# Ledger of designs, part 107: designed miniproteins, single chains, continued (2)

Each design is a single chain, and the fold is of that chain. pLDDT is the mean over its residues in the fold that is shown.

## One batch from the design tools (miniprotein)

Design m7941
Fold by ESMFold2-Fast:
Structure m7941 (fold): chain A 58 residues (1-58)
Amino acid sequence: MEELRREGERRLQEAIDEGMKEVNEASKGTPEEVEKTGQEVGERVRAVRREEERRLAE
């Protein structure tokens, strides 16, 4: 359980880090691009979180 939890946390953290990088890069453009990128990143992070929660429930 602990190892699966740590693996999930690492994957989630990686998705968050990648998302933050994308949002930061989008911040060089328009506020509209930042909002759009933030929404896409949020959806992607939620998908990763849901997948890891499913793994832990197995």
Scores: mean pLDDT 76

Design m7943
Fold by ESMFold2-Fast:
Structure m7943 (fold): chain A 68 residues (1-68)
Amino acid sequence: MELPPAARRLLERARELLEDPRVSEEDKERLRAEIEEFEREYLSLDLLSQIGAQLRLLGVILDVELAV
């Protein structure tokens, strides 16, 4: 079962932030929680809810990137 390219890129981007030593441990914990929720729930959602989930994860990624 394959994630769409956009979803896969978001997960890759979030995982790259987990490896960045400049990201705070609090932000890393937030990213891990959001990744776990996304991976668990995404494939069970309808198309509109999947788009919403992608936007939510992107928002968290941008918040963390702006803090670095």
Scores: mean pLDDT 81

Design m7944
Fold by ESMFold2-Fast:
Order: sequence, then structure tokens, then C-alpha cells
Structure m7944 (fold): chain A 103 residues (1-103)
Amino acid sequence: MVTQSPSSVTANVGETVTITGSLSEPSSSIDWYFQKPGEPPQLLISNGSELAPGVSSRISGTQVSPTLHQLTISNVQASDAGTYYVVDSARGSERGEGSTLTV
């Protein structure tokens, strides 16, 4: 099981936002995706901490514990508004329910 918190967050431009993915079983095969309404999901982070090509260096992934992963968005911009998803690729691509960022 993969769960996300918070389900929604509002931030001002320049703030830092952290989204947490919690796993029922340990995994390092954690990917983070970003999706705007009506658009396909964009990969942000692969394997817990590897930044995808073309993704802003303001975005980072960290494994806090074997079952806890965090996505951090620093210096939030209006273009960061949308829904973020954690995916456990080792467990048949189990996905969290999403975290919606409003800026």
C-alpha cells in the first residue's frame, strides 16, 4: 500500500513544500510524477532521488526511512501548481492518491 500526505497544500511563491509517500513495505524503487489537469503525467524523480532530465533543480527526492520517501519543492513557482503522485515501481506500480499543490 502507498499513501500520500498532504492530499492538498496551498503555498505562496518562494515557499518550500514537502510531500510524503508512506509505504506498507520497504522500497527504493520510488518514482514521483507531476500532472496538470488534461495533461499526461511527467516524471520528476526516479529511484527515490534521481532527478529526471529537464526537471528543475528546485525539486528533490529523499528516502527518509525504508518506508518513508519525501518530495521537496523549494522556491515554489506558479508553474509548480498541479497534482503530484508517488509510485512504487517494485510493487506492480502501486500509486498514491495524489497531492494537489495550489500556488
Scores: mean pLDDT 82

Design m7945
Fold by ESMFold2-Fast:
Order: structure tokens, then sequence, then C-alpha cells
Structure m7945 (fold): chain A 99 residues (1-99)
């Protein structure tokens, strides 16, 4: 059950993030729909916290690439890459939530 809640929280984060990027005109509605489908599919497939961390890192890195934002080095662990994505995307989401 903890894994299912973490998946739902991450998917909610992705939905809010895509809304923020759409509002900024950084991604298109088509790109947002594709990224949300990717998130749903990848997060649903995760069977452990470690797999969920890897899936979340992959999803957020694809969002970073589509938005033209800096991606962490491929040599970094999934947890380090996920932390990098949260650091880059956090200010964008906070600005959106204040608007």
Amino acid sequence: MALARAKEALLSYVRLLLDALLARGVITPEEAAELLELARRRLAAARSPEELTAAAAEVLEEILRRAGLPVAPAEWSAAERLSHAFRVLGPILLEHLRA
C-alpha cells in the first residue's frame, strides 16, 4: 500500500508540473499528454521503491528534455538524478502555485 500511495503522489506531482509548463508555453498540449501517458505507464510498472525511484527519474528527465532544462549526468544514480530533477523543477512548480 505504501508503494501505491507513492505512485499516486508522484503522478499528482507530474500532473501539476505539466500544467505549470503548459501555462508557461514551454511545452505543447500534445507533449503534455504524451508525458502524462509516459508517467502513468512507467510509474504503474514499478514493483519496488527502487524501481519507482528509477521510473520517476526517467519520467522527470524526459520532462526536463522536452522543456529544454538541464538533465543530470547519466552516470549518476537514479536517486541522485531524481534529486536533480526536483531541484530544477521545484522553483517552476512553486511559481505556478503562487500565480
Scores: mean pLDDT 86

Design m7946
Fold by ESMFold2-Fast:
Structure m7946 (fold): chain A 61 residues (1-61)
Amino acid sequence: SALDSLKKTYADYPEEVQQKLVELFEKYLEARRAGDEAAANRYLLELQKVMTEAEKAKAAA
């Protein structure tokens, strides 16, 4: 599934971060299915922010 692929792709991230990414991705997909473009864009930006912060943490290690 798309969610399983997401978790596999970010398996090197902390579990808490992986769970946040899954939750945000689920909300993004739900907003898209509902036609709520504003909510979908908001969740997409939150996903990018979480991923950026996680990548910075990895780079610092």
Scores: mean pLDDT 79

Design m7947
Fold by ESMFold2-Fast:
Structure m7947 (fold): chain A 62 residues (1-62)
Amino acid sequence: SELVERLAKRLGISEEKARRMIIGLARLAELMGEEVAIQYAVKDLGVSPEEARELIRLGKEL
């Protein structure tokens, strides 16, 4: 996935680690709500709010 590759490059990690992070982000959204997950992704993963929403959607499919 293009989003997995972009996140991996941004963080300097493997695509496998990026996939696990994306799954974790989707789980965070389910437990704490989408807004909390978006705020975390923007602050700690360095993505835009729009990219964060796409990562959450992707994580539900992984």
Scores: mean pLDDT 85

Design m7948
Fold by ESMFold2-Fast:
Structure m7948 (fold): chain A 56 residues (1-56)
Amino acid sequence: GPLLEEARRLYAEAVRRGDGGGAAAAGQAMKLVEEGHSEEDVRRALEAARRYLAAG
């Protein structure tokens, strides 16, 4: 689904940048989707990943 696709893109970007925090947050978003957690919980993890990537 769209959230899982975004999580995968953010994970790949974090890995390319060497951003361990961003990769962990995006990985968490992927796990939350697989475990059937709410879209809100997934969006929170994606937002954390985006904040890591934005910080550098």
Scores: mean pLDDT 85

Design m7950
Fold by ESMFold2-Fast:
Structure m7950 (fold): chain A 80 residues (1-80)
Amino acid sequence: KEDLLKTLRHILENFGVPEEAIEEILKVFEEAYKDPTDENIERFVKEVREILEKAGMPEEKIDLIVKAVRSLLEAYRDAK
């Protein structure tokens, strides 16, 4: 869990996501991590997009970040 959260933080930092938005994303990630169903992954992706839009991130970066965080959760689910 800690390694996965650290990986997610590094991805978000590399895309230039503000610290406040990173903290919100990590919080909603914990909820999706507990039960990574397709529905929960889609909810997480939607919430991440909304957080990034509020943080003023450009749409191009939002799309890349959303794809990266979805892949991270799917990889975790599939490794289980």
Scores: mean pLDDT 79

Design m7951
Fold by ESMFold2-Fast:
Structure m7951 (fold): chain A 88 residues (1-88)
Amino acid sequence: MVSEEEFDREVEIALAQIMAAVLALSKDPESARKGVERLVDMARRAAQEGDTELAEEIVKALESAADKAHPEVQPIVREGAERAREAL
């Protein structure tokens, strides 16, 4: 049975992946910047808590989103992925 801690981690990973996917579809730089900041904060907090697996999954989601992002927001998403990677 999935423990509460395991379930919470799975939910955070899923939320990060969904947010990153939505971010890649965004054409609004302001909305993209807000989404990036939230994901970077999530990765930073996971790293600070010692959950390197969660932090790495969030970074991978941002990196994947950067590769698929619209040209209007791609620089914002890519910079966010780099900042999240540096938090590890």
Scores: mean pLDDT 81

Design m7952
Fold by ESMFold2-Fast:
Structure m7952 (fold): chain A 70 residues (1-70)
Amino acid sequence: MAEKLSAVELAERVIARIRAHAAARGLSPEEEIALLRAALDGILGDPSLSEAEKEAARAVFEAAIAEIRA
């Protein structure tokens, strides 16, 4: 459980940084979503991460993307 929570917190921090960067640069919602998707693809392509860590990160990123689209 602690490992899974840690992965969620790291994903949330990465998302917050990308969203802050997008806001500072005046990026569109579509460009912001593209950056989030690219970051998630990088995480999912990392062979050093466990399946549980990838699943946790994916859930958090998908929730953030859904919030931007809403």
Scores: mean pLDDT 78

Design m7954
Fold by ESMFold2-Fast:
Structure m7954 (fold): chain A 78 residues (1-78)
Amino acid sequence: SALEEAEALVEEGVRLAQEKRYEEAAEKFIRAAELFESLGRYADAANAYRFAGGLYEKLKRYDLAKEAYERAERLSKQ
């Protein structure tokens, strides 16, 4: 199911971040967030976007970090 796919992407993102593969980890969290958002799971989506934002900050990809945090904030207001 799409929910199982989103949860698996979060697990992959955590594993990749532990391996310091931050760009790949961030990509997994963004994909998970988009799936959670499509399912109306806005709290889970916002959380996944925030994790991606933190990883993009570590990578000094401030444009992508800002985008991820803004998406999380919008979902938190719904």
Scores: mean pLDDT 91

Design m7955
Fold by ESMFold2-Fast:
Structure m7955 (fold): chain A 64 residues (1-64)
Amino acid sequence: DTTPTPEQLAAAVLKRAAENPYTAEVSEEDRKRALEIGRKFTGDQGEAAEALADIILYNEKAIA
């Protein structure tokens, strides 16, 4: 039982994305949309927004 910080979650998502090749099959449009949501939600244009975008794309791919 570990409650990860937002920074730890971002790092875990980036590590997970490297282990999941599905991200290579994501369309440019989906990537752009997820990044826009990430930036809006985090207020950041850097790694936090990218990490959230990866979470969004991973979740959408897993559900679909």
Scores: mean pLDDT 62

Design m7956
Fold by ESMFold2-Fast:
Structure m7956 (fold): chain A 74 residues (1-74)
Amino acid sequence: SKEEILEKMYEIVKEFALKLGVSEEEAEEFAKKLIELLKKGSDEPAEIAITLLRENGFEDEAEELEKLYEEWKK
C-alpha cells in the first residue's frame, strides 16, 4: 500500500539522519517533513535524500529509497 511505502521511506530517512549524528527528535522531524512535502507533490526532497545517501556511501539505502519513491509516484 502507499501507506507502507511512506512508512519505509520515513524509516530510511530517519535512520540516515541518525547516522549523520543529529538527535532522534531532529531525525523524526526531518523525516516527517520530507513525507509531508512528498504528499503535497514535491519531488525535490526525495531526490535530495537519495543523492545525499549515495554521496555518503549508503548506496543500498539510496537504491531502496529510489525504488520506494518510484512506487509512491504510481
Scores: mean pLDDT 83

Design m7957
Fold by ESMFold2-Fast:
Structure m7957 (fold): chain A 53 residues (1-53)
Amino acid sequence: SNEKARKELEELNKRALELIEKAESGTPEESEKARKEGGKVMDEAMRTLLRAG
C-alpha cells in the first residue's frame, strides 16, 4: 500500500514537472492544455496523499 502510493506520487510528480515545462515553453494551445492537465494531476496527487495517510 505505502509502496504503491509512493510510486504513484513519484509518477504524478514527474508528470507535473513535464507539464510545467510544456506550460512555460509550449505554444499557447499546448500551454493551455498543459495547465488543464496539471490541474487534474494535482487533484490526483492530493487524492493519493489522502488515501496513503
Scores: mean pLDDT 78

Design m7958
Fold by ESMFold2-Fast:
Order: C-alpha cells, then sequence, then structure tokens
Structure m7958 (fold): chain A 72 residues (1-72)
C-alpha cells in the first residue's frame, strides 16, 4: 500500500513540476510577444507531465491531452 501511495505522490509532483515549467516558460514567452512559443511550451509541459506520470506509475494508461484550437 505505501509503495502505491509513494508512486502516486512522485507522479503528482513530477507532473505538477512539468506543467509548472511549461506554464512559466509560456508566461515568459507571452511577455516577450512570442505567442507561438508560449503555446508550444504549454503543450510540451503537459506532454512531459503525462510521460512522467505514466513512467512513475508503471501504467500504460494512454492519456491524450487535447488542446482545443481557437475557432477560426
Amino acid sequence: MQETLDKLREASLAAQKKINEGLKKAQEYLREGRPDEALAAIKQGYEDAVKAAVEITGSDIGPKIELAPAPA
């Protein structure tokens, strides 16, 4: 039981760290007037978070993060 909780904690922390890194980069890019790089940084952060969580939990959960495109 403790091993499962430790893995969930590690997965949560790793995912949170990756998402925060992506968001922080995106914020800096937006301040620099680089919206394309900002969007890419957010996407990369979420992708890294998913990969880290899957790796730590040892599960092939196949999560797909969808970033909804702006309508036209």
Scores: mean pLDDT 71

Design m7959
Fold by ESMFold2-Fast:
Structure m7959 (fold): chain A 94 residues (1-94)
Amino acid sequence: AAPGAETRTIDVELELEPGGEKVLDLSDVARPGDVITVHVLEGEAEIQLEGHPEPVLLKEGDSVQFVAPAPKVTFRNPSKEPQKVKVRLLVSPG
């Protein structure tokens, strides 16, 4: 049986140092061509998907959606203070 084409929801809490970054590897739940939605529940961070040329700054309540060339998302704290960021990831089959 083929694995079900279901949207996966992943809630992640990140503690980012000033200028620090964290990479989330989604290869267990996402494949190239899947649609990834990133929703910021708390805090703010720059988000960069592997293979995309420019990061996007997201604040609380913001979301971005993209088609993954690779199942990795990088979160960066652009501020001079530590940030605690809560993020919801939705992974939909492409």
Scores: mean pLDDT 75

Design m7960
Fold by ESMFold2-Fast:
Formats: sequence, structure tokens, C-alpha cells
Structure m7960 (fold): chain A 56 residues (1-56)
Amino acid sequence: SVIELVGEHDAGLTTLEEIEQFQELKKEIVEKLEAQGKSVEEGRNEAVKKVLEMLK
């Protein structure tokens, strides 16, 4: 899937808990953006950016 293609390695995540939280947040953001008529590709990039900012 597009979410899977982003990958945890791009975010530098190393623990299972961090990976699970990252995937959950990405899914929620992508789904919300898709519901607003945004492209999946655009949603993916925005989701990664937001999750990385939240983990800091």
C-alpha cells in the first residue's frame, strides 16, 4: 500500500511501539486527507511530515 511504501526506515524508527504508532497516525492522516479530496500521494507526504514533527 502507499502507507507501507513510506516505510518506518524513512522515519528512523527502531522500536515496535514507535513503528505501530507511526503507522496508525499515518493511516488516520491519509484517510482524512483522502476524504477531503486530496490525492493519496499528497496525503502520504503530509502524513509522514506530521508524524515526524509529533515524535519530536
Scores: mean pLDDT 62

Design m7961
Fold by ESMFold2-Fast:
Structure m7961 (fold): chain A 63 residues (1-63)
Amino acid sequence: LSPEEVAKLQKELEELEKKIREIEEELERLRADPNADPRKVLELEIELGMLLIEVGVLKTILK
């Protein structure tokens, strides 16, 4: 990868990690609420899982 491509992927990684933090915070809030919609919890867990896979792929490419 060129230095420019590495910089672009690093920026994408930072954006994904920010999104992951936002979802984790929302999940903690929902899990603390006994009346939380389990469907919404599952939806966010799926989204989190997909983002973690993307981060893993990017980290593998950047290493």
Scores: mean pLDDT 83

Design m7962
Fold by ESMFold2-Fast:
Structure m7962 (fold): chain A 74 residues (1-74)
Amino acid sequence: SLRERILAELARDPPRFGLLARAAGVSVGTLRRLYQGKLRVSEETRRRVLDALRRLGLESEAAGLHLRIALSEQ
């Protein structure tokens, strides 16, 4: 539901998204759009985000898993 999506976004740690964006070389807005499934990215950008998730140990956390699923649909 919309409520569940809003609560999930509010529960996210903004510093984590900033750290992930810096590590992947993308903007926080790009990560937000990827999280929402609203953005298709190049293969290079996809690989950078996935590699950053792995390096930061976030790939198995809720937000990281959600981003991996969003990227796998591209």
Scores: mean pLDDT 68

Design m7963
Fold by ESMFold2-Fast:
Structure m7963 (fold): chain A 61 residues (1-61)
Amino acid sequence: SEIDELEKELEELIKNKAPREEIIKKIQELVDALEKAKSTDPNKIEALKLLKDLLDYYLSS
């Protein structure tokens, strides 16, 4: 799925210590995709919350 591919891409960017700008862009894409999906899966709801926290961290640092 689009979400699964975006998750893999984000994981690779973080693992490879990609530039902050690229990580921020990918987190935003994944957050947008998860919000649009309106998933009732508790794991996806938790992931969305954690991704928003991660995005705020990168944007404020």
Scores: mean pLDDT 82

Design m7964
Fold by ESMFold2-Fast:
Structure m7964 (fold): chain A 80 residues (1-80)
Amino acid sequence: VTEKELTLGVADLLVAMGDVFASKGEYLLAGEFYEKAGELYLEAGDLEKAKEAYLKAAEAYEKAGDKERAEEARAKAEAL
């Protein structure tokens, strides 16, 4: 397994964890997992998955009522 493959695998797991927390209404925690996944996808060079993860983070933060983090995550997605 290469460093890139390991990073992508961890990012995929973080998205799955975020999805679980979002399904339970734990939106702030879900957003944090999605944001970490986006950072790892960026590190691995997967811009499409990074953008998707940041958009999921923005939606989760918005549902949590954290407008500042939602705007920040959306801006990160738009920069890609």
Scores: mean pLDDT 87

Design m7965
Fold by ESMFold2-Fast:
Structure m7965 (fold): chain A 97 residues (1-97)
Amino acid sequence: MKKLEEEARALMEARRAGIEKALEELKELQKTADPESKEDLERIAKILEAALAAYDAGDYISAEVQYTLAVAQLSISARHSDPETSEKLREILEILS
């Protein structure tokens, strides 16, 4: 039980740190993105911020749901973006993994 609790905390802290870094990179990418991509990136950023808030509240289930939605949306946006934006989105996905 204690080891499982320690492992869960370590995974949560790693996920949280990854989300914070991904959110910073995503906000930077928004500065150079075209208007359509910028709207998608802003929505993904809000989902990641919601995941972060859920982790802070101890709502791990809601946090994982928001995280999963953000990863899925990032993957979709990467496939439909121009090559340069797609490359940056793949880098953000690597941060989250």
Scores: mean pLDDT 79

Design m7966
Fold by ESMFold2-Fast:
Structure m7966 (fold): chain A 67 residues (1-67)
Amino acid sequence: SLADEAFELVKRARESLEKGDLEAAEQYIKKAEELARQLDAQGDHRTAAVLRTVIEALRKELEKAKS
């Protein structure tokens, strides 16, 4: 499902951050953001909201890693 794909991207973004691959992490975050928008457009507002919360936390971790 689209939700399963989005959470798989979140998992890969986290793994990339843990490995120090900031470029890969950013790409996975961007793809997850796109899928969150698609879920919202399909009416799955709950899953989209959960994804946005996790994505925001990942973006904060990414910015800290760049500093």
Scores: mean pLDDT 87

Design m7967
Fold by ESMFold2-Fast:
Structure m7967 (fold): chain A 72 residues (1-72)
Amino acid sequence: MLKELHARVLELVQKAYEAYQAGDLETAIKYFEEALKAARELYEVAPEELKPAVQAAIRELEELIEKLKKEL
């Protein structure tokens, strides 16, 4: 359901930031990639009115992952 997918994205983003704060960049990237996958699943089931906002979040996650990979 929409609420479960949204909660999953938020949980994975929180885990990614926890890993980043601990200095574990590889684990942070892994959790952000899992969050991106969950966000893409959310996009497929989101109502049309919410799709632009979910697409923007997906793009932000993709850009963040790319930047963090360059920090490795």
Scores: mean pLDDT 82

Design m7968
Fold by ESMFold2-Fast:
Structure m7968 (fold): chain A 72 residues (1-72)
Amino acid sequence: GSMAKKLAEDYFKKAIEYAKKAREALSQGNTEEAELYFNKAVKYASEAAWASEDPDATLREAVKAVIDEINK
């Protein structure tokens, strides 16, 4: 239902948010903080997939979005 879609979207947004924070921490030389944020990004990408009506597609999209954000 719509609530499952909203949860998946909320977790997907958190995954991207933490990927951005990880990249910002790396740019500042804070590798320990960057690793913690990367772990959170992976966690939320996984949770988005599990909440999704299409876990495989959502996981692929979330992983791609996180990798793209990190590589900026």
Scores: mean pLDDT 84

Design m7969
Fold by ESMFold2-Fast:
Structure m7969 (fold): chain A 65 residues (1-65)
Amino acid sequence: SREEARKLILRGIALKLRGIGLEFDADLKLKKGEISKEEAEEMKKKGKKLIEEGDRLLKEADKLL
């Protein structure tokens, strides 16, 4: 259904944006000396997982269209 696909698309986009933001914040904070390299690496791993989950939801939405 189109409504179900729309909800998955919005959730997928939101997760990808959150993940991208987390990766960006990790690099910025590391550059400013606010966090360690290890902390930045952990934040980037979390960001990647959010992006992957977002991509999964977008792929699921495609199956409903």
Scores: mean pLDDT 89

Design m7970
Fold by ESMFold2-Fast:
Structure m7970 (fold): chain A 88 residues (1-88)
Amino acid sequence: KVLVLAVDNSAKANEAAKLVEKLSGIKTIPVTGSVDQAAAYARLRGYKVVAQGGKRETAKMAGISVKTLSEIERKTGARIRGGVLVEK
């Protein structure tokens, strides 16, 4: 399983994705843009989209709290728009 993280701050996107990966145990790839753009990126890379949603749904997909995602945003300066859970 892979999580594609939709963020609107590209300069901090990699830092946010690394922290989500560390805390969730799920390989996390950042995409700058909307959740729909993250889903499109995943499909173009040959992934099958299992679930997608905003920040709350992303926290559930990652098995972490919304508060944890907010802490990652504060720590990195990235804004998390949502995510897409995918399979190979």
Scores: mean pLDDT 86

Design m7971
Fold by ESMFold2-Fast:
Structure m7971 (fold): chain A 57 residues (1-57)
Amino acid sequence: GPERAAAGAAAGIALAETLEGHGAGSVLQSMYREAREAGAEEAAARAKALLDRLGIG
């Protein structure tokens, strides 16, 4: 459900942050989309900030 999707996206984003984006660009883009679809605006904003820092989006 949306809560599970939001939690999964947040966890994936946190892992990507911990790994400093190592090979995580496409996964991070997927997590960003999933967070937006689940209404997890905070997690989506974090993913976008990391994508912007990595120069991916």
Scores: mean pLDDT 71

Design m7972
Fold by ESMFold2-Fast:
Structure m7972 (fold): chain A 76 residues (1-76)
Amino acid sequence: MERLESLSETELKILEAAVDLIWEKGYENTTIDDIAKAAGVSKSTIYKHFKSKDELVKAALEYFFERVRKRTEEAL
């Protein structure tokens, strides 16, 4: 699928790392540096896609929520 190529790969790595870390140790204990390390990207790369930790977490939660919503809809 063409929309999942290039830029989307990096963004998906960042979102996945953010979701995993927040789920594991919570929002307060998850930093941009932790997400960068987990995703294998630089902090500057994260800031190109997300202006702040709050924006990144919001995007990660929206991404996760859409997946959960799809599964919940199937279960309900």
Scores: mean pLDDT 71

Design m7973
Fold by ESMFold2-Fast:
Structure m7973 (fold): chain A 89 residues (1-89)
Amino acid sequence: MKGAETAEAFARLFEKENPDLAAASYLSAGNQYRKAGDFDKAIEAYEKAAELGTGKGKVLAYRNIADVYREKGDFEKAEEWEKKAKELE
């Protein structure tokens, strides 16, 4: 879990100076929380990645949020986030 917290701290430092780097760091934090089973923290990190990210990074963050909602059994929210990812095309 230390790796996820470190990635979030690193992301916070770069939100204004390099939003794409911050987005990538939040995506990494989300992946680490997801592997640990901390789905709510994973979703929060992925949402930050989506807010700061552009292009493919934003699409990937939306799809990862959808995957976490599926793992939680919330299929309605999973479909909402998948639709958002497709609309970015």
Scores: mean pLDDT 82

Design m7974
Fold by ESMFold2-Fast:
Structure m7974 (fold): chain A 69 residues (1-69)
Amino acid sequence: SEVEELLKEALEAVKKGDIEKAIELLKKARSLTTDPAVLAAIDDAIRALKKGDIETAIKSIEQALKVLE
């Protein structure tokens, strides 16, 4: 799934400290999904990244990936 690939790339970007890239990838993933649980997790991740809350951002991206199993 393109959504899963974008979320995995966003997770790697967060781990590398590339926050701008992570937000861009999350916004792209958001535009390609209609799943309310995935959308909520992506919105939580973007909000966390904008606040500098890296731990919450990682957990939120991982939650979105778990929904897509």
Scores: mean pLDDT 88

Design m7975
Fold by ESMFold2-Fast:
Structure m7975 (fold): chain A 57 residues (1-57)
Amino acid sequence: GATPEALERALRLAEEASEEEAVGLGLAAAKATGLEAEPRTKEEGLEALRRALEAVR
């Protein structure tokens, strides 16, 4: 799901999630949108999700 709606839902989930889950969501979003991302922290996972969302707008 590389749709804006799916990425917005993933971003909201990641905000409430553990660091491991937020990193996982960020990696999945980057993979789905063809972006390079190597998040290691919750902040980096959220940034990957924001970049993926920007790429599909």
Scores: mean pLDDT 81

Design m7976
Fold by ESMFold2-Fast:
Structure m7976 (fold): chain A 81 residues (1-81)
Amino acid sequence: SEKRLQELLEQLRAQGVPDDVLEDIKRTAERLGPEAAVEVAEKLQEQGVEAAVNTRTALELNAIGDELDKEIKEEKEKKEK
């Protein structure tokens, strides 16, 4: 997945995608993981910027929900100890 993301980023850069957009995809990988970033990059390549943004937003909302649940569980475990 991480290797696939690097290959996609190189392809998008060769296609003339701006560095700012490539940086946003890298931030998505750091925040949501490389699989989510690959999905966003593939949507950008196939359907353009708007579809990629919509996909990223949906993945970010799902991941925020998962991270909040994890943090709540970790705080609860600390209180139980």
Scores: mean pLDDT 72

Design m7977
Fold by ESMFold2-Fast:
Structure m7977 (fold): chain A 80 residues (1-80)
Amino acid sequence: SLEEKGEAIDKLVQLLKKATEMAEEARKNGDTEAYEKYVELIKKIQEYLSKALTLAREGKPVEEIKKIVEEAQKDFEALE
C-alpha cells in the first residue's frame, strides 16, 4: 500500500537523521575516524533513499523498498 511505502521511506529518513546526529557527535568529540565512517554511511543512506523513492514512483512492490531499508539498517548497525 501507499501507506506501507511511506512508512518504509520514513524509516530511511529516520536512519539518515540518526547517522547525521552520530556524525555531529563524533565531530564535537574530535573522533575523526567515527566522523568519517558516519559521513560515508550518510552518503550510502542517501543513495538508498533515492533508490527507494524511484521504486515507489515506478509502482514497485513495497517488499522491494523494505529490502533497501533492511540493507540500510545493516549498514548502520555495522558501525557498532
Scores: mean pLDDT 87

